# Designed miniproteins, single chains: the designs that were tried, part 60

Each design is a single chain, and the fold is of that chain. pLDDT is the mean over its residues in the fold that is shown.

## One batch from the design tools (miniprotein)

Design m2074
Fold by ESMFold2-Fast:
Structure m2074 (fold): chain A 67 residues (1-67)
Amino acid sequence: SMAAERAKELAKEALKYATNPGAQKALEYASEENTPEGELGGAIEVALSVETNPKAQELLREALKAL
Protein backbone atom coordinates (compact mmCIF):
# COMPACT_ATOMS: atom_id res chain seq x y z
CA SER A 1 0.00 0.00 0.00
CA MET A 2 1.03 3.65 -0.36
CA ALA A 3 0.97 4.00 3.44
CA ALA A 4 3.43 1.11 3.84
CA GLU A 5 5.67 2.52 1.08
CA ARG A 6 5.66 5.91 2.81
CA ALA A 7 6.47 4.32 6.19
CA LYS A 8 9.40 2.39 4.65
CA GLU A 9 10.79 5.57 3.05
CA LEU A 10 10.51 7.42 6.38
CA ALA A 11 12.28 4.49 8.09
CA LYS A 12 15.12 4.73 5.52
CA GLU A 13 15.40 8.47 6.15
CA ALA A 14 15.36 7.97 9.96
CA LEU A 15 18.18 5.42 9.61
CA LYS A 16 20.46 8.28 8.43
CA TYR A 17 20.02 9.96 11.85
CA ALA A 18 19.59 6.90 14.10
CA THR A 19 22.35 6.50 16.69
CA ASN A 20 21.05 3.55 18.76
CA PRO A 21 22.14 0.09 17.45
CA GLY A 22 18.77 -1.45 18.34
CA ALA A 23 16.93 1.33 16.50
CA GLN A 24 19.24 0.90 13.48
CA LYS A 25 18.52 -2.85 13.33
CA ALA A 26 14.75 -2.33 13.62
CA LEU A 27 14.83 0.38 10.92
CA GLU A 28 16.93 -1.81 8.58
CA TYR A 29 14.21 -4.47 8.95
CA ALA A 30 11.38 -1.95 8.41
CA SER A 31 13.17 -0.61 5.28
CA GLU A 32 13.38 -4.02 3.55
CA GLU A 33 11.25 -4.61 0.45
CA ASN A 34 9.99 -7.98 1.73
CA THR A 35 9.07 -6.90 5.27
CA PRO A 36 5.31 -7.51 5.80
CA GLU A 37 3.12 -4.40 6.17
CA GLY A 38 1.68 -5.79 9.43
CA GLU A 39 5.17 -5.80 11.02
CA LEU A 40 6.09 -2.20 10.10
CA GLY A 41 4.34 -0.57 13.06
CA GLY A 42 6.03 -2.88 15.57
CA ALA A 43 9.51 -2.38 14.11
CA ILE A 44 9.10 1.42 13.97
CA GLU A 45 7.72 1.47 17.54
CA VAL A 46 10.77 -0.51 18.77
CA ALA A 47 13.09 1.99 17.05
CA LEU A 48 11.20 4.97 18.50
CA SER A 49 11.29 3.47 22.03
CA VAL A 50 15.14 3.39 22.15
CA GLU A 51 16.23 6.17 19.74
CA THR A 52 17.15 9.55 21.27
CA ASN A 53 18.06 11.55 18.14
CA PRO A 54 15.29 14.21 17.78
CA LYS A 55 15.14 14.15 13.97
CA ALA A 56 15.00 10.34 13.88
CA GLN A 57 12.22 10.40 16.51
CA GLU A 58 10.21 12.92 14.45
CA LEU A 59 10.54 10.85 11.26
CA LEU A 60 9.54 7.69 13.18
CA ARG A 61 6.44 9.39 14.64
CA GLU A 62 5.45 10.46 11.11
CA ALA A 63 5.97 6.87 9.88
CA LEU A 64 3.63 5.50 12.57
CA LYS A 65 0.98 8.14 11.78
CA ALA A 66 1.18 7.23 8.07
CA LEU A 67 0.28 3.55 8.77
Scores: mean pLDDT 86

Design m2075
Fold by ESMFold2-Fast:
Structure m2075 (fold): chain A 79 residues (1-79)
Amino acid sequence: SDPIRFDGTEPIEEVDPFLERLEAALGSLDLPFRVKLQLVGEAFTGPAAEFWAGLDLSSVRSWAELVATLRRELTAFLS
């Protein structure tokens, strides 16, 4: 019901709660990975939308790899 959003102004402690919300909403769904990428992209707004647009996902092929990449890259972005 409430949209999952991340705008890039959150403190670093909000990275894992955000990823847990993505996991709960999308992780177990039987959807093609490309569709999950699209839905994850919709969660990013403001400065985080530009972060997402610039993110190198060329090596990312699975949900687990996406979550690991987002944890690393969002932590760096907010530092």
Scores: mean pLDDT 86

Design m2076
Fold by ESMFold2-Fast:
Structure m2076 (fold): chain A 83 residues (1-83)
Amino acid sequence: GKPVTVTFADGETRKGELVEENERRKIIKLDDGTTLTFYRDRDGRWRVEDQAGALIGEVVEEDEDRIVVKLLDGSGDVVIEFH
């Protein structure tokens, strides 16, 4: 997989890997056992679920090196950086 660094809304940073990527889905596995699943909904929006399948956020920015997820609880953003 591709190495990632994930910075949570509280400022904590965790390492992981992008283990699956295609047009409809991405999966990131973190070293602590957390999994983030990205999928396109019926409207083509990128949604983010935790490992329990709970909807936690939506993608608000994406480029080749970085994804920004807005948390639905209003606590802030999660930033995912590739490499």
Scores: mean pLDDT 84

Design m2077
Fold by ESMFold2-Fast:
Structure m2077 (fold): chain A 81 residues (1-81)
Amino acid sequence: GALEEAEKALRDAKEAKKEYEELLKQPMDRENAARLTGAAIRRIGAGVQAYLALLRAKEQGDEEAIKAAEEAMEVAGYKPV
C-alpha cells in the first residue's frame, strides 16, 4: 500500500543522505570520489521514489503515507524546507 511505499522511500532517503554526508567528511581520493558519485546517484533515486510515493499517497488520501513521503522528499533534498 501507499504507506509501505512511503515508509520504504523514507528509509532509503535517510540511508542515502547519511551515506552522502559521511563520504563528504572523508579524505578526497579517487576511491572516495567514486563512492561519493555513487551516493549522489542513490540520493537522486531515493528522491524520485519519494516523489512517486507522495503522489500515490495524495491520490489515496492516506495522511500517514503523505507525512512519511513528505519527510522522505525533504531528506532527499527535493522539497525545500
Scores: mean pLDDT 80

Design m2078
Fold by ESMFold2-Fast:
Structure m2078 (fold): chain A 82 residues (1-82)
Amino acid sequence: MLTVKLTINGKEYEISGKNKEEIVENIIELLKKEYDLPDELIEAIREKLLEIMDKAKNQEEMNEKVNEYIEYLEKILNENKL
């Protein structure tokens, strides 16, 4: 079982999944719960999260890079006042 620790809207989550794809979908569902996401952005998020998970050398790097991307997304979403 794969696990990723992340923070969305100041709330800490531990996401588990059978594979990278399941973890990415679980992260997207949390983001949808907190933000109104357009379909184009959802697809971009899915692609980027999968890329981050595939390129990460270890669990620590995966957690760090996922959280960096989430922080970047939240900055964009907050600027758009969704």
Scores: mean pLDDT 79

Design m2079
Fold by ESMFold2-Fast:
Structure m2079 (fold): chain A 64 residues (1-64)
Amino acid sequence: MSEEEFEREVALALAEMALGIEKSLSNPDPEAIKRLEQVIADLEAGKITPEQAVEEIRKILRES
């Protein structure tokens, strides 16, 4: 496994964890959920780098 493959797997795991946490809140933010789902889709499609994904997750969590 390459470093890039490993970093992508870590970023995906972080996005999935953040999505799970957001959905578990008593007042989940639907915009944050949609943005996290988009990050996962973009990562799987190779449209963004793992670094970009982690930064986007951090922004989403700060806003929600």
Scores: mean pLDDT 79

Design m2080
Fold by ESMFold2-Fast:
Structure m2080 (fold): chain A 81 residues (1-81)
Amino acid sequence: SMEELKEKLRELIEELEKVIEEARRKFPDDATVQALVAVAERLKRRAEELLEDPNASEEEIRKQINKLDAAIAWLKARLAE
């Protein structure tokens, strides 16, 4: 349902925020990590916009969920190095 998708997107926004903050603290001088953080911040802003958009479709929200899942995964992989 739309409500379940929006709840999932909110949870991913919170997780992405935590991972971004950790990446900024652990690798403040790593240009590659900071570039990935910048991409992740843009994806997070788009997700927040979709949550406030009454005309957002389930397909748009699912696509953004997939993008946030990917961003969380590549930031976590980099943090494990």
Scores: mean pLDDT 87

Design m2081
Fold by ESMFold2-Fast:
Structure m2081 (fold): chain A 68 residues (1-68)
Amino acid sequence: KVEELENKIKEYTQKALEYARMAEQFRELGDKYGEEYRKLADHYQKMAEEFIDKANKYAKELEELKES
């Protein structure tokens, strides 16, 4: 279903952006306050990458449906 894929792409893209911003903020805090914030930055960066991968997967499925 085209609408379901479009909604999933939007949702996962937004989540990826949010986690990427958190990763950037905690990376800056890690430079000042140390290892615990660097671990948080790494965690949120991994989450951002996972949601980007999911968004890209659904985007590819959507393109295949539109190739008719």
Scores: mean pLDDT 82

Design m2082
Fold by ESMFold2-Fast:
Structure m2082 (fold): chain A 87 residues (1-87)
Amino acid sequence: SEALAEAVAAASPEAQEELRRILGEGQARAAALLAAGDVEGAVAALREAAERMAELIAREVPELAEAVRAELEAELAQARAELEAAL
């Protein structure tokens, strides 16, 4: 979360709002899919959000893009493992 937090702080206010929307949409979609018992769909929704966030950061804060992509991939892998273990 450190690289993502730093990138968000360095991004423009418009990019910060877009990142917040992408994350919120991804989390809401994942929650709805989990409520329906669709773990694979929930992980896919989070992966799509992570990819969109990484692309936006590559445009706004290119010097942090690699670190953010690696962090998001690690967080997504952890989330997947936790969701699979919970169901």
Scores: mean pLDDT 83

Design m2083
Fold by ESMFold2-Fast:
Order: C-alpha cells, then structure tokens, then sequence
Structure m2083 (fold): chain A 67 residues (1-67)
C-alpha cells in the first residue's frame, strides 16, 4: 500500500539523516510525504534539505512514522 511504502521511505530517510546524508534523506522523506498526501510536510522536508538541516529531517521522519 502507499502507506506501507511511505513508512518504509520515512524509516530510510531517518537513517540517512542520522548519518548526515541530507540530500538522500530529503528525497526519501519528500517521497513519503507525497505518498501520504501531505503537501505541507513535503514543503517542510524540501526546506530542511535546502538548509542542510539533518535534525529537522529526522523530526519530520519521526512525525511521518506516527501516522
């Protein structure tokens, strides 16, 4: 399902963000937000990626995993 795929991508994005791989983490988290139909979360992830904000990406991924 889209939800299961989104949760998989959010977990991958979280692990990438923990390793400081901001660009790849941002791609996974943005894709997860798109699959869940969360445009504001997608925009937040896009901004965090642009700013190099690994901590922000981790927070977004954690919130997606609670859905």
Amino acid sequence: SAREEALRLAREGLELARRGEVEEAGKKIQEAADLLGLPQVREAAERATREGDAVGLMAIAHDLLKV
Scores: mean pLDDT 88

Design m2084
Fold by ESMFold2-Fast:
Structure m2084 (fold): chain A 74 residues (1-74)
Amino acid sequence: MEELWRLATPEAREEAEEYRRKAEELIAEAKRVEEELADDEEEKRRKTLELEIEAGMYLIRAAVAIIAGARESR
């Protein structure tokens, strides 16, 4: 990952960092939901899982952007 980050274009790194930030925000939101919805475990599990899946998708997009950027650099 770190080596691919170095080989990626500045544009690809900026795009990947943006996706990583969004993923981190969604993970933080999932933690807040888990703390706030203590009374309904099923609703809590559903909502936290949805946020974690969304965060996972952003992390995949970040990885794809870095890999594509590194390939563009040859």
Scores: mean pLDDT 76

Design m2085
Fold by ESMFold2-Fast:
Structure m2085 (fold): chain A 66 residues (1-66)
Amino acid sequence: SMEIRELLEKKIEEWRKEFGDSPEAQAIIEAMRTIGDDMIAQDVPLEDAKETLDGVIRQGKSRLES
């Protein structure tokens, strides 16, 4: 889905602006890309994709902001 791809790239851009390009920040970007690509391949509804990506971001922030 083009919409999931656009959402994914927007979330990755926001993540980079907040946490930069450290190895830890890049690991979360790789996780987002892997999960995003899987959701696109499975034709997951956009609403479900948003919730899944928000979960990955929340877990990543918990690790990097602590």
Scores: mean pLDDT 82

Design m2086
Fold by ESMFold2-Fast:
Structure m2086 (fold): chain A 76 residues (1-76)
Amino acid sequence: MAKERLIAAVEELGRLLEEHFVSRAASEEEAAAIRAQSEALTAEAVAAIREMDLPEEVLEELARAVEERVRELRAA
């Protein structure tokens, strides 16, 4: 459960960061590059989380930290 929660939070963070930077892109070429890099980084982060061998409590704490960052970005 905690890994699923952390993955969901990281995917949402990645999506919000992508939207934020794409909205500020000077060109469609720049926007496409941002999307490609964001997708690759999110996939890498998710893969890393799936391989994590950390206690459930630590994973839950990480999920809460990412969820808090998501809330901050949504408020901006």
Scores: mean pLDDT 82

Design m2087
Fold by ESMFold2-Fast:
Structure m2087 (fold): chain A 63 residues (1-63)
Amino acid sequence: SAEEQAKRILEGGEKVAKAIKDPEGSELALEGGRRAAEGVLNGDEELRQEGNALGVEGALKGL
């Protein structure tokens, strides 16, 4: 379900954010997960894609 998918996205985003040592990268990853999960819950594909892109940016910043 969309609710289950959103929950997995939020949990994944939190785990990624916790692993990122850069504070800005960690915040971007967390926000990305939140937006992606919201997009899934609301059927907003554009918001989901924005969240995914932000999450990737955060993760790369932590490398």
Scores: mean pLDDT 81

Design m2088
Fold by ESMFold2-Fast:
Structure m2088 (fold): chain A 65 residues (1-65)
Amino acid sequence: MEEIYKLAEKFSNETARKMLIAIAEQISLHDPSKLPEVLEILKETSDAQEAYEKMHELLLEILRK
């Protein structure tokens, strides 16, 4: 989780940062094996909305199983 907080700091919008952390925590709660994919999304994505959309799709994929 510490790495997620550090990566989220690159996003200047405080609300977006909190939303990204919240969805990362949800993914971790439902499937901790997906944390590496969350870290990759945060590293590769420069836009907070795009990062959130990718993480939301990942969460939906986990919940569909």
Scores: mean pLDDT 80

Design m2089
Fold by ESMFold2-Fast:
Structure m2089 (fold): chain A 90 residues (1-90)
Amino acid sequence: KEEELLEKARRLINEATDALKQGNYEEAVKKAEEAIKILDTLPESPEVYRLKAHALYVLAEAYNKLGDTEKAQKYRDEADRLLEKSLELR
C-alpha cells in the first residue's frame, strides 16, 4: 500500500507540473497539495523528502504565478529544507 501511495504521489506531482506548464495554476496547486497530503502519511525517507520537495517547488511556482509571492517564498524555503534533508539521509 505504501508503494501504491508513492506511485499515486508521483503521478499527482507529474500532473501538477503539466498543469503549471499549461498555465493552469489553480489545478497545479490542487494536484501538488494532494501529493503532499499523501506523502505526509508515509514514513520519512529520502524518497519521500525528494517527492515532497518537488511538490512544494511546483506549489511555490504556482502561487508565484497567482501573485501570492509570500506563499511562494514559504513553500520554496520548505522545499529547499526537505531537499537538504534527503541528501543528509544518504
Scores: mean pLDDT 86

Design m2090
Fold by ESMFold2-Fast:
Structure m2090 (fold): chain A 64 residues (1-64)
Amino acid sequence: MEAERQRQQQQQLQQEAVDLLSQASMYGGLGGLYLALGDVEKAQRYFQLADEYLQRAQQLLDQL
């Protein structure tokens, strides 16, 4: 089997996983910030977004 095809596919999945993790981390941080500011509704929305992105990242990482 040719390593080059596997490398390209793995690199693409890795890049997507990294992007999703970065977004999850950003939204989680924003959620924490808004929670500290007393904006519970915004915090809750950002935590939900962070959870969704983290879940997608975990699924991609499981395939790597």
Scores: mean pLDDT 81

Design m2091
Fold by ESMFold2-Fast:
Structure m2091 (fold): chain A 83 residues (1-83)
Amino acid sequence: DRERRERLAEEAARLLEEAARRSRDTSLPVYIGAVDALRAVREGDLEGAIRSAEAAAKEAQKAGDEETYRLLEEAVRLVREAL
C-alpha cells in the first residue's frame, strides 16, 4: 500500500531528524550519516537511506550513544517495512 509506505517513510524521517539533532554537537560521523539517510528518504532512495542509517547507527554504537543508536535502528526498521 503506497499510503502506508509513505507514512512509514515519514515516521522514519522524523526519527532521523531527531538522531541528527541529538548528534549534531556530539558526533560528526553520526550527524552526517543521519542527515544523508534523511535526504535519501526524502528523495525516495529507501535502499540508500538504509545504508546511511546503518552506518550512522554503527558510529553511534562506537560512541556509546545508545539512545541515538536506538533511533537509527528503528528508522532502519521502518524504512525496510516501506520497501
Scores: mean pLDDT 88

Design m2092
Fold by ESMFold2-Fast:
Structure m2092 (fold): chain A 91 residues (1-91)
Amino acid sequence: SQNEKVKALLQETLAKLREAMKNGASKEEIAQILEDTIEQLKKLNAPQSLIDTHEDLYKQIKNETDDDKITLLVQKAMLTEQSAIAKLQAE
């Protein structure tokens, strides 16, 4: 189903964000993970609210220059993925 494909994509994105955080990946690498996720969500015709949430996170991370704030934004992105996965599992 479409929901299963979206859920699988979000699980992959969460795993990539966790690995990036663990390995001290650059802001640019983290932004690329979100950009790739946005492109795939659009191809899957995912809910616009989910696409908008990812676009907002991408813009915030890309435009932030403070390393501590970037870390908090990446943690927020991971929590956002967890929340979206849980919501899709409940449907």
Scores: mean pLDDT 89

Design m2093
Fold by ESMFold2-Fast:
Structure m2093 (fold): chain A 73 residues (1-73)
Amino acid sequence: SELEEFRRGVEAAVEAAERLAEAGRLDAVREMVRQAEEAARLFRAKGGELNREKARLLEEAARRIREALERAE
């Protein structure tokens, strides 16, 4: 399904961000947080059940990426 594909992509992005944080690429990780938060706002603004769930997944991803950034700082 579209949502399952989206979820897999979001999870892969979080894993990539965690690896970048471990590598000390903190500027890249900060940019990934910004992109996830911006994407979440855009999906939230579109409305509808699917877009709300996509926004929720991105909001959770941004939180996880920010946590990885904080651990690396």
Scores: mean pLDDT 89

Design m2094
Fold by ESMFold2-Fast:
Structure m2094 (fold): chain A 85 residues (1-85)
Amino acid sequence: MLSLEEQRAAYREMLARLARVFQEARANGESSDETAARLEAVVDEIAEERGLSPELYEMMKELAREMHRSFEETGLVVVVMRALR
């Protein structure tokens, strides 16, 4: 099982990679579906790299979906990135 500090490190790494996906999606004119697929891949990669518990993995997936919805509704990539640092 991951310690609280390891869970926090996994969360921070996820936020950094998700922020990169949003920036690239905006720059490349990627579709909503393409962006969603890349966000899911990031969460899956971190789960494998760090051995996330099922509970933490589901939480991170839901958070990524919420960030994606916020990005689509507001277009506020910079605000999302700053709020999550």
Scores: mean pLDDT 74

Design m2095
Fold by ESMFold2-Fast:
Structure m2095 (fold): chain A 79 residues (1-79)
Amino acid sequence: MLSKEELHEELNKLLEEMIAEINAAKSAEEVYAVVEKYEPKLQELLEQMKEQNIELTPEQLELLRRLQEAIAAKLAAAS
C-alpha cells in the first residue's frame, strides 16, 4: 500500500506522463492507445486515494482538466 505522499507523487507523475504522450500522439488511434495504457494505473491510484480519504490537490485537479482538454483537442484535430 502506498503512503499519502507516495500516492500524490505517483498520481502527479502519471498525469504528467499521460499529458506528454497525448500531446505527442499524431492520430486518434495513438490517443486511444495512450488512454488504454494508463487508464488501469490511473483508476488504481484514484481508488487507493478514495479508500484512504485523500483529497486531490488543486494542482492535481488542474492536471486532470489539462489531460481531458489535451485528449479532446487531439481527437478533434484527428477528425
Scores: mean pLDDT 83

Design m2096
Fold by ESMFold2-Fast:
Structure m2096 (fold): chain A 82 residues (1-82)
Amino acid sequence: MTPLEQIEKLIDELAKATGEERRKNLLKLVSVLQDVIDTKTPEEAKEIFDKAYELMKEKLPEEQEVIDSLRRYFESLIEEKA
């Protein structure tokens, strides 16, 4: 499974989950995003994150504040690595 396929699956699970299950899926999503930073080039990581954020915006419109915070955090990590 590609990182993008894992991210899409976790976003779909987040959209359906509540409470503890939602928290666990969010932590898994953050872990996959962190693994992308650690294992991919800055250019590849940026492409994957851009697609992930588009999917999150589509599937989780109510979570925009959390999504924007994650986006800012990971964009800063990509810039530091580049």
Scores: mean pLDDT 77

Design m2097
Fold by ESMFold2-Fast:
Structure m2097 (fold): chain A 77 residues (1-77)
Amino acid sequence: MKTADQIGEELKKELEKKGYKVTLLAEGTDLDSIVRMMRPDKNTVFIQVGKDKKVKFAGNLSDEEKKEIEKIAKEIV
């Protein structure tokens, strides 16, 4: 079972391959993984990934971007 830190690091790696700049915000194994993602247009969004594969977003993302991020998160967890 992956820790929140491992999920966050893998999510960062996959999102940075797509041109996003990502910062890990959550620390410790008992918390959901939380990352700050900066889009190429400099808009910032927050992504929270639970160990149950539930994904929450805060900020402006298209439905297509949300689906892509959810797919990545489900493959990581």
Scores: mean pLDDT 70

Design m2098
Fold by ESMFold2-Fast:
Structure m2098 (fold): chain A 64 residues (1-64)
Amino acid sequence: APVAIPAMTQQQTMRLINSLDRRVDTFMPDNERARQLISQGRQYAQQGNVQQAMDYIRQVSKMI
């Protein structure tokens, strides 16, 4: 099995988005901006654009 992978996989990115979605619901349920950023990140991850999805994930992470 590979011991190091420098790039995030689409599946790992989707798991991070789902984790952040739960955190937003817990800590910022009324934060529409955070929900919008999660939605956009999820769309990019579903398209396989992991880099763009990670940019949105990082933006939401700064808000928590």
Scores: mean pLDDT 76

Design m2099
Fold by ESMFold2-Fast:
Structure m2099 (fold): chain A 78 residues (1-78)
Amino acid sequence: MVLAKITITARDEEAAKAAEEAAKKLVEEAGGEVLDSHVEGNKVTIVAELPSKEAAEKVAEEVSKLPGVEKVEVEVKE
């Protein structure tokens, strides 16, 4: 398991909230667990444990395809 911090920048707060819910599901589907999540304006921060760095990168790629998502950043601690 790796610890990952996923930061999502959305077009507005509604898109950010939708992205947070979708990203949580994507983390769980990837075999991970969400440890913390919060929305601040149009930005979402999710802290999760994931099986690998590659799993974290795949979650970020899937989130980046969501409507209203402008940018996704991933920090992985191994």
Scores: mean pLDDT 84

Design m2100
Fold by ESMFold2-Fast:
Structure m2100 (fold): chain A 70 residues (1-70)
Amino acid sequence: TLSEEQRKKLKELLEKNEFAKKNGISFEEALEILTRSDLAPIILAYIEAEKFEEAKELINAVLKEYLSSL
């Protein structure tokens, strides 16, 4: 379970994510995709460590993989 602060930071990152916007991926959909990814623990660890650029790179990689699997 994400803390309220982690959820707010993740929401901010996802709302500003150009890749998600371009591909019509909503915040709630992106959250669902990320939590099912094997990279989810690493992304959450980066957010907790305030390494938001590294978190963004992994988020983009996970979303790209999701779209390529459709």
Scores: mean pLDDT 76

Design m2101
Fold by ESMFold2-Fast:
Structure m2101 (fold): chain A 99 residues (1-99)
Amino acid sequence: DLVREAAIHAVAAKIAELEGRDPIVAVSHRMLALALGVDAGKEEQIARLIHELSKAKSVEEIKDILMKEFGLTPEEAERIVEEARRLLDESEARHKAFH
């Protein structure tokens, strides 16, 4: 599901910002979220999600935004956050492997 993958990348970008990771990590995930949104024909929905996520100050606020924008259950929103964290850890591990 490309929309779900786009949402995971959008959330990963925001979590990277909240955790103070390298700015390129957040930018890269945000760009991939938009690209996946375009491919899914949901560019406007993903752009709106990214805009709403820009206001979030905590993981709890991210989950609230996911529930409101996509009508997700609390459990589904939590799963997206967990997958976003896993994706960030994988991206960091790959980057370090080439150093």
Scores: mean pLDDT 81

Design m2102
Fold by ESMFold2-Fast:
Structure m2102 (fold): chain A 72 residues (1-72)
Amino acid sequence: APPPAPTVEQLLEAARRHLDALVAMGELDKEELLEQVERVIRLLATRYRVPEEVKEEVLAKVREYIAAYVPP
């Protein structure tokens, strides 16, 4: 049987962890943060054959999260 695909919540948690790691490394540019986090989500979606609808939902939520994010 194929492995279970990650849920929206699991992918969002991965996105938050990656965002936190980038900020901890000194990345404060919102465009760069968005590009890097979206790239990771796209790679995970391809790797685990995530349904397109789930990928689009995660990407939309990531865009909203980073748009509302205030860098320190």
Scores: mean pLDDT 77

Design m2103
Fold by ESMFold2-Fast:
Structure m2103 (fold): chain A 72 residues (1-72)
Amino acid sequence: ITPAEVAEAIRNAEALLAQAEAMLPEYPEEAKLTMELLKLAVELAPSKSNAEIAEIINEKAKKAIEEYRAKK
């Protein structure tokens, strides 16, 4: 993976974050989780590979799902 590919991934993540923020009033919990995961990916992009970022995001998503099930 190249720094240029990382920069493109960050740019795409920023666009998705803006879309998630626009949906926040209608889908607040889903939008917040999406924004948190995308912000984490952007923060990790300079220091982690895409594979490592994917593993971290998947683990965070799994924990969020387990927490939602526990509250149910």
Scores: mean pLDDT 66

Design m2104
Fold by ESMFold2-Fast:
Structure m2104 (fold): chain A 81 residues (1-81)
Amino acid sequence: SEEELKKKIEEAFKLFFEKKYEEAKKLVIEALKEYAGNEEVVKPVLPYILYLIKKLEAEGKNELAEEIRKELKKNLPKIKE
């Protein structure tokens, strides 16, 4: 459900602010895998996921950000930046 995905993304942001970058990335990837192909659930939270990616890049965690982008492309391959 959208609310469950939203809560997981909110938890990933909490982990990010605690500097638990690897755990934040892991949680987002697990959530994207759980909702794979469910575009109606993922689209509303997409801006938050993209924002987390940019925040990770700003902290120099480019590898973690790229892993999330790669998983996002697998789940939403038709969405252009």
Scores: mean pLDDT 79

Design m2105
Fold by ESMFold2-Fast:
Structure m2105 (fold): chain A 72 residues (1-72)
Amino acid sequence: SVLDIVSLSIRAIGLVEELRLNIRNKTITPAEARKQIEEIEELVEELKKKGVNVSDLEREIAELKEEVDKQE
């Protein structure tokens, strides 16, 4: 339903923003960040299955992966 899509979208965006802040503030380890990225990717896959355009979220996830990799 539209409500399910809205809820999943808000959750995915919120997790991306939270993870970005934690990486920036150095309040998360690379290993923890990778686990959170996997959780976000699962939500994005659910949105994609519901026909939502997730290109922006996929780009932000790719950027987060690069930031985590640069910290090692």
Scores: mean pLDDT 85

Design m2106
Fold by ESMFold2-Fast:
Structure m2106 (fold): chain A 87 residues (1-87)
Amino acid sequence: SLEDLLAELEAVLREGLAAGASMQEIADRVLALVARAHQEGVVSEETALRLMGEVLRAQHLAERGRLSLEEAVALAVRRMREILEEA
């Protein structure tokens, strides 16, 4: 379900942050989950691309020092929630 996907995405982002993972490692895991969800028919291609775009944007902002890792994770969680609530 979309609610289960949101819970999995939020868990990956928060657990990665808590474990001291890099934003690249967190983004790679999120991208893999979104690709799996699309393959399983949970999300449309459009929704999958939007979710992938938001995690990549958060990664870019963190890697460029424009956001802290915590701020980038929080931004990705908020944007993914908004996208999945519209799906």
Scores: mean pLDDT 87

Design m2107
Fold by ESMFold2-Fast:
Formats: C-alpha cells, structure tokens, sequence
Structure m2107 (fold): chain A 99 residues (1-99)
C-alpha cells in the first residue's frame, strides 16, 4: 500500500463516520492502519482528540461520540491484527468494548 492510498482510506473513514456509516468507517480505518504508515496513527490520534473536544463542548452528543470512537478503535484493532501487531490489536479492541 502506498502512503497516498493509506491517506485516502483515512479520509474515507472520516467521511463514513460523519455519514454514520460506522461499518464502512471501520473497514477504511483498518486498511489505513494496516499500511504501517506512522502518519496514519498520528492523524487518528488527532481525530480522537478532536472528537473529545467536540463532545466536551456539546458539538456532538454522547451517542454520536461513543459510536464514532467505537468504530475508530475497532478499525484500529483490525488494522493492527492484519499487520501482525497482536498486542496493539488487543489493546484497541478492549478500548472499543467501552463504547
């Protein structure tokens, strides 16, 4: 996978979250993370931080916040699993169970 393809999957995942297409979002985040590009991991961390701020200021409700974080964490878990990072996969799957 090229860096450009990893970025495209990240962008499609974010769009799917905004459209409440959580299964599609998970697939795109999984493909982005499976690329092994460390920029993808930093951009997802930034996205999570933005969602925390949006929830704290009331821009998104708790249900929307929980569904988006669950999709992100499940996608990350699947992506790490596909690239053989089973410890990180387990970590993100556990985070997803909280939402």
Amino acid sequence: MTKEQAEEHLEKGIKALEEEKYEEAKEHFAKAVASGDPRVELEIETLIGMLEIQHAVGVIDEETYNKRLKAIYEGMGEGYEKRGDLEKAKHYYKLAEEY
Scores: mean pLDDT 86

Design m2108
Fold by ESMFold2-Fast:
Structure m2108 (fold): chain A 85 residues (1-85)
Amino acid sequence: MEEEAYRLAREAVEEALRTGDYSLPSDAVRAFLEELRAAGASDEELKRALAAAQRAALELAPRFGFSEEVLEEARRIVEAAEAAL
């Protein structure tokens, strides 16, 4: 679960960098969390998956020269997705 969330977030960040669509990581993570929730995942499991996805995004962003403002925006998007759970 957590490892898969990390992988999906990583792939979505890499795709966002190719396309310039910075909504992709948030959209991918939200879709994954909704799928897990539909499968009966607990709130605690969903929070762990979200934390893993956020970690992946933050670890990858510096490799591509992301500014602190972009990193903070990505964090807020992930937090907004969590609030929607």
Scores: mean pLDDT 67

Design m2109
Fold by ESMFold2-Fast:
Order: C-alpha cells, then structure tokens, then sequence
Structure m2109 (fold): chain A 89 residues (1-89)
C-alpha cells in the first residue's frame, strides 16, 4: 500500500533524524556524568549503546535516501530505539 509506505517512511525518517541529532550532545552529557561520579564502566556502556543506536539510525536514513524498503528502515529504527530503552537504567 503506497499510503502505508509513505507513513512508514515519514515515521522512520523522523525517528532516525531525532536519534542522530541527539548524538552531538553525548560528549557533554558523559563529561557531566563523570564529574558527578559515574564510573568508567557506566560511561563506556552508555557510550557504546548510543553509538550502536546512531549506527542503526544512520543505516535507516541511508536506506531511505537510496529509495530502499521503508519497512526495513522502520525495523532498523525500532532496533535503535530498543537499544536506547535497554540502556536507560
């Protein structure tokens, strides 16, 4: 369905862009957490999760830019969001 594909493209693009745009703030956030006494292990785990989520979001954006499958792009974004959710506490 063309309408379903257009909706999935829009949702995937918005979610992926949101994840990617949030990444430049990560270094400032990690420095703040370190100053507040967060362990090197906690900082490394959070950074790794964020980097993996951004990688998947970027892959979804690249797929959409190439005219690829909107359903696959949506799956990649859902996987990225799950990684972020699992890393949050």
Amino acid sequence: DKLEEEILEGVAQLAAATIVVSYPGLDSYLQKLKAQGASDKQLAELKEAEEKAVELAQKAMDLLDAGGDPREAYRLVQEALKIIKDAEK
Scores: mean pLDDT 74

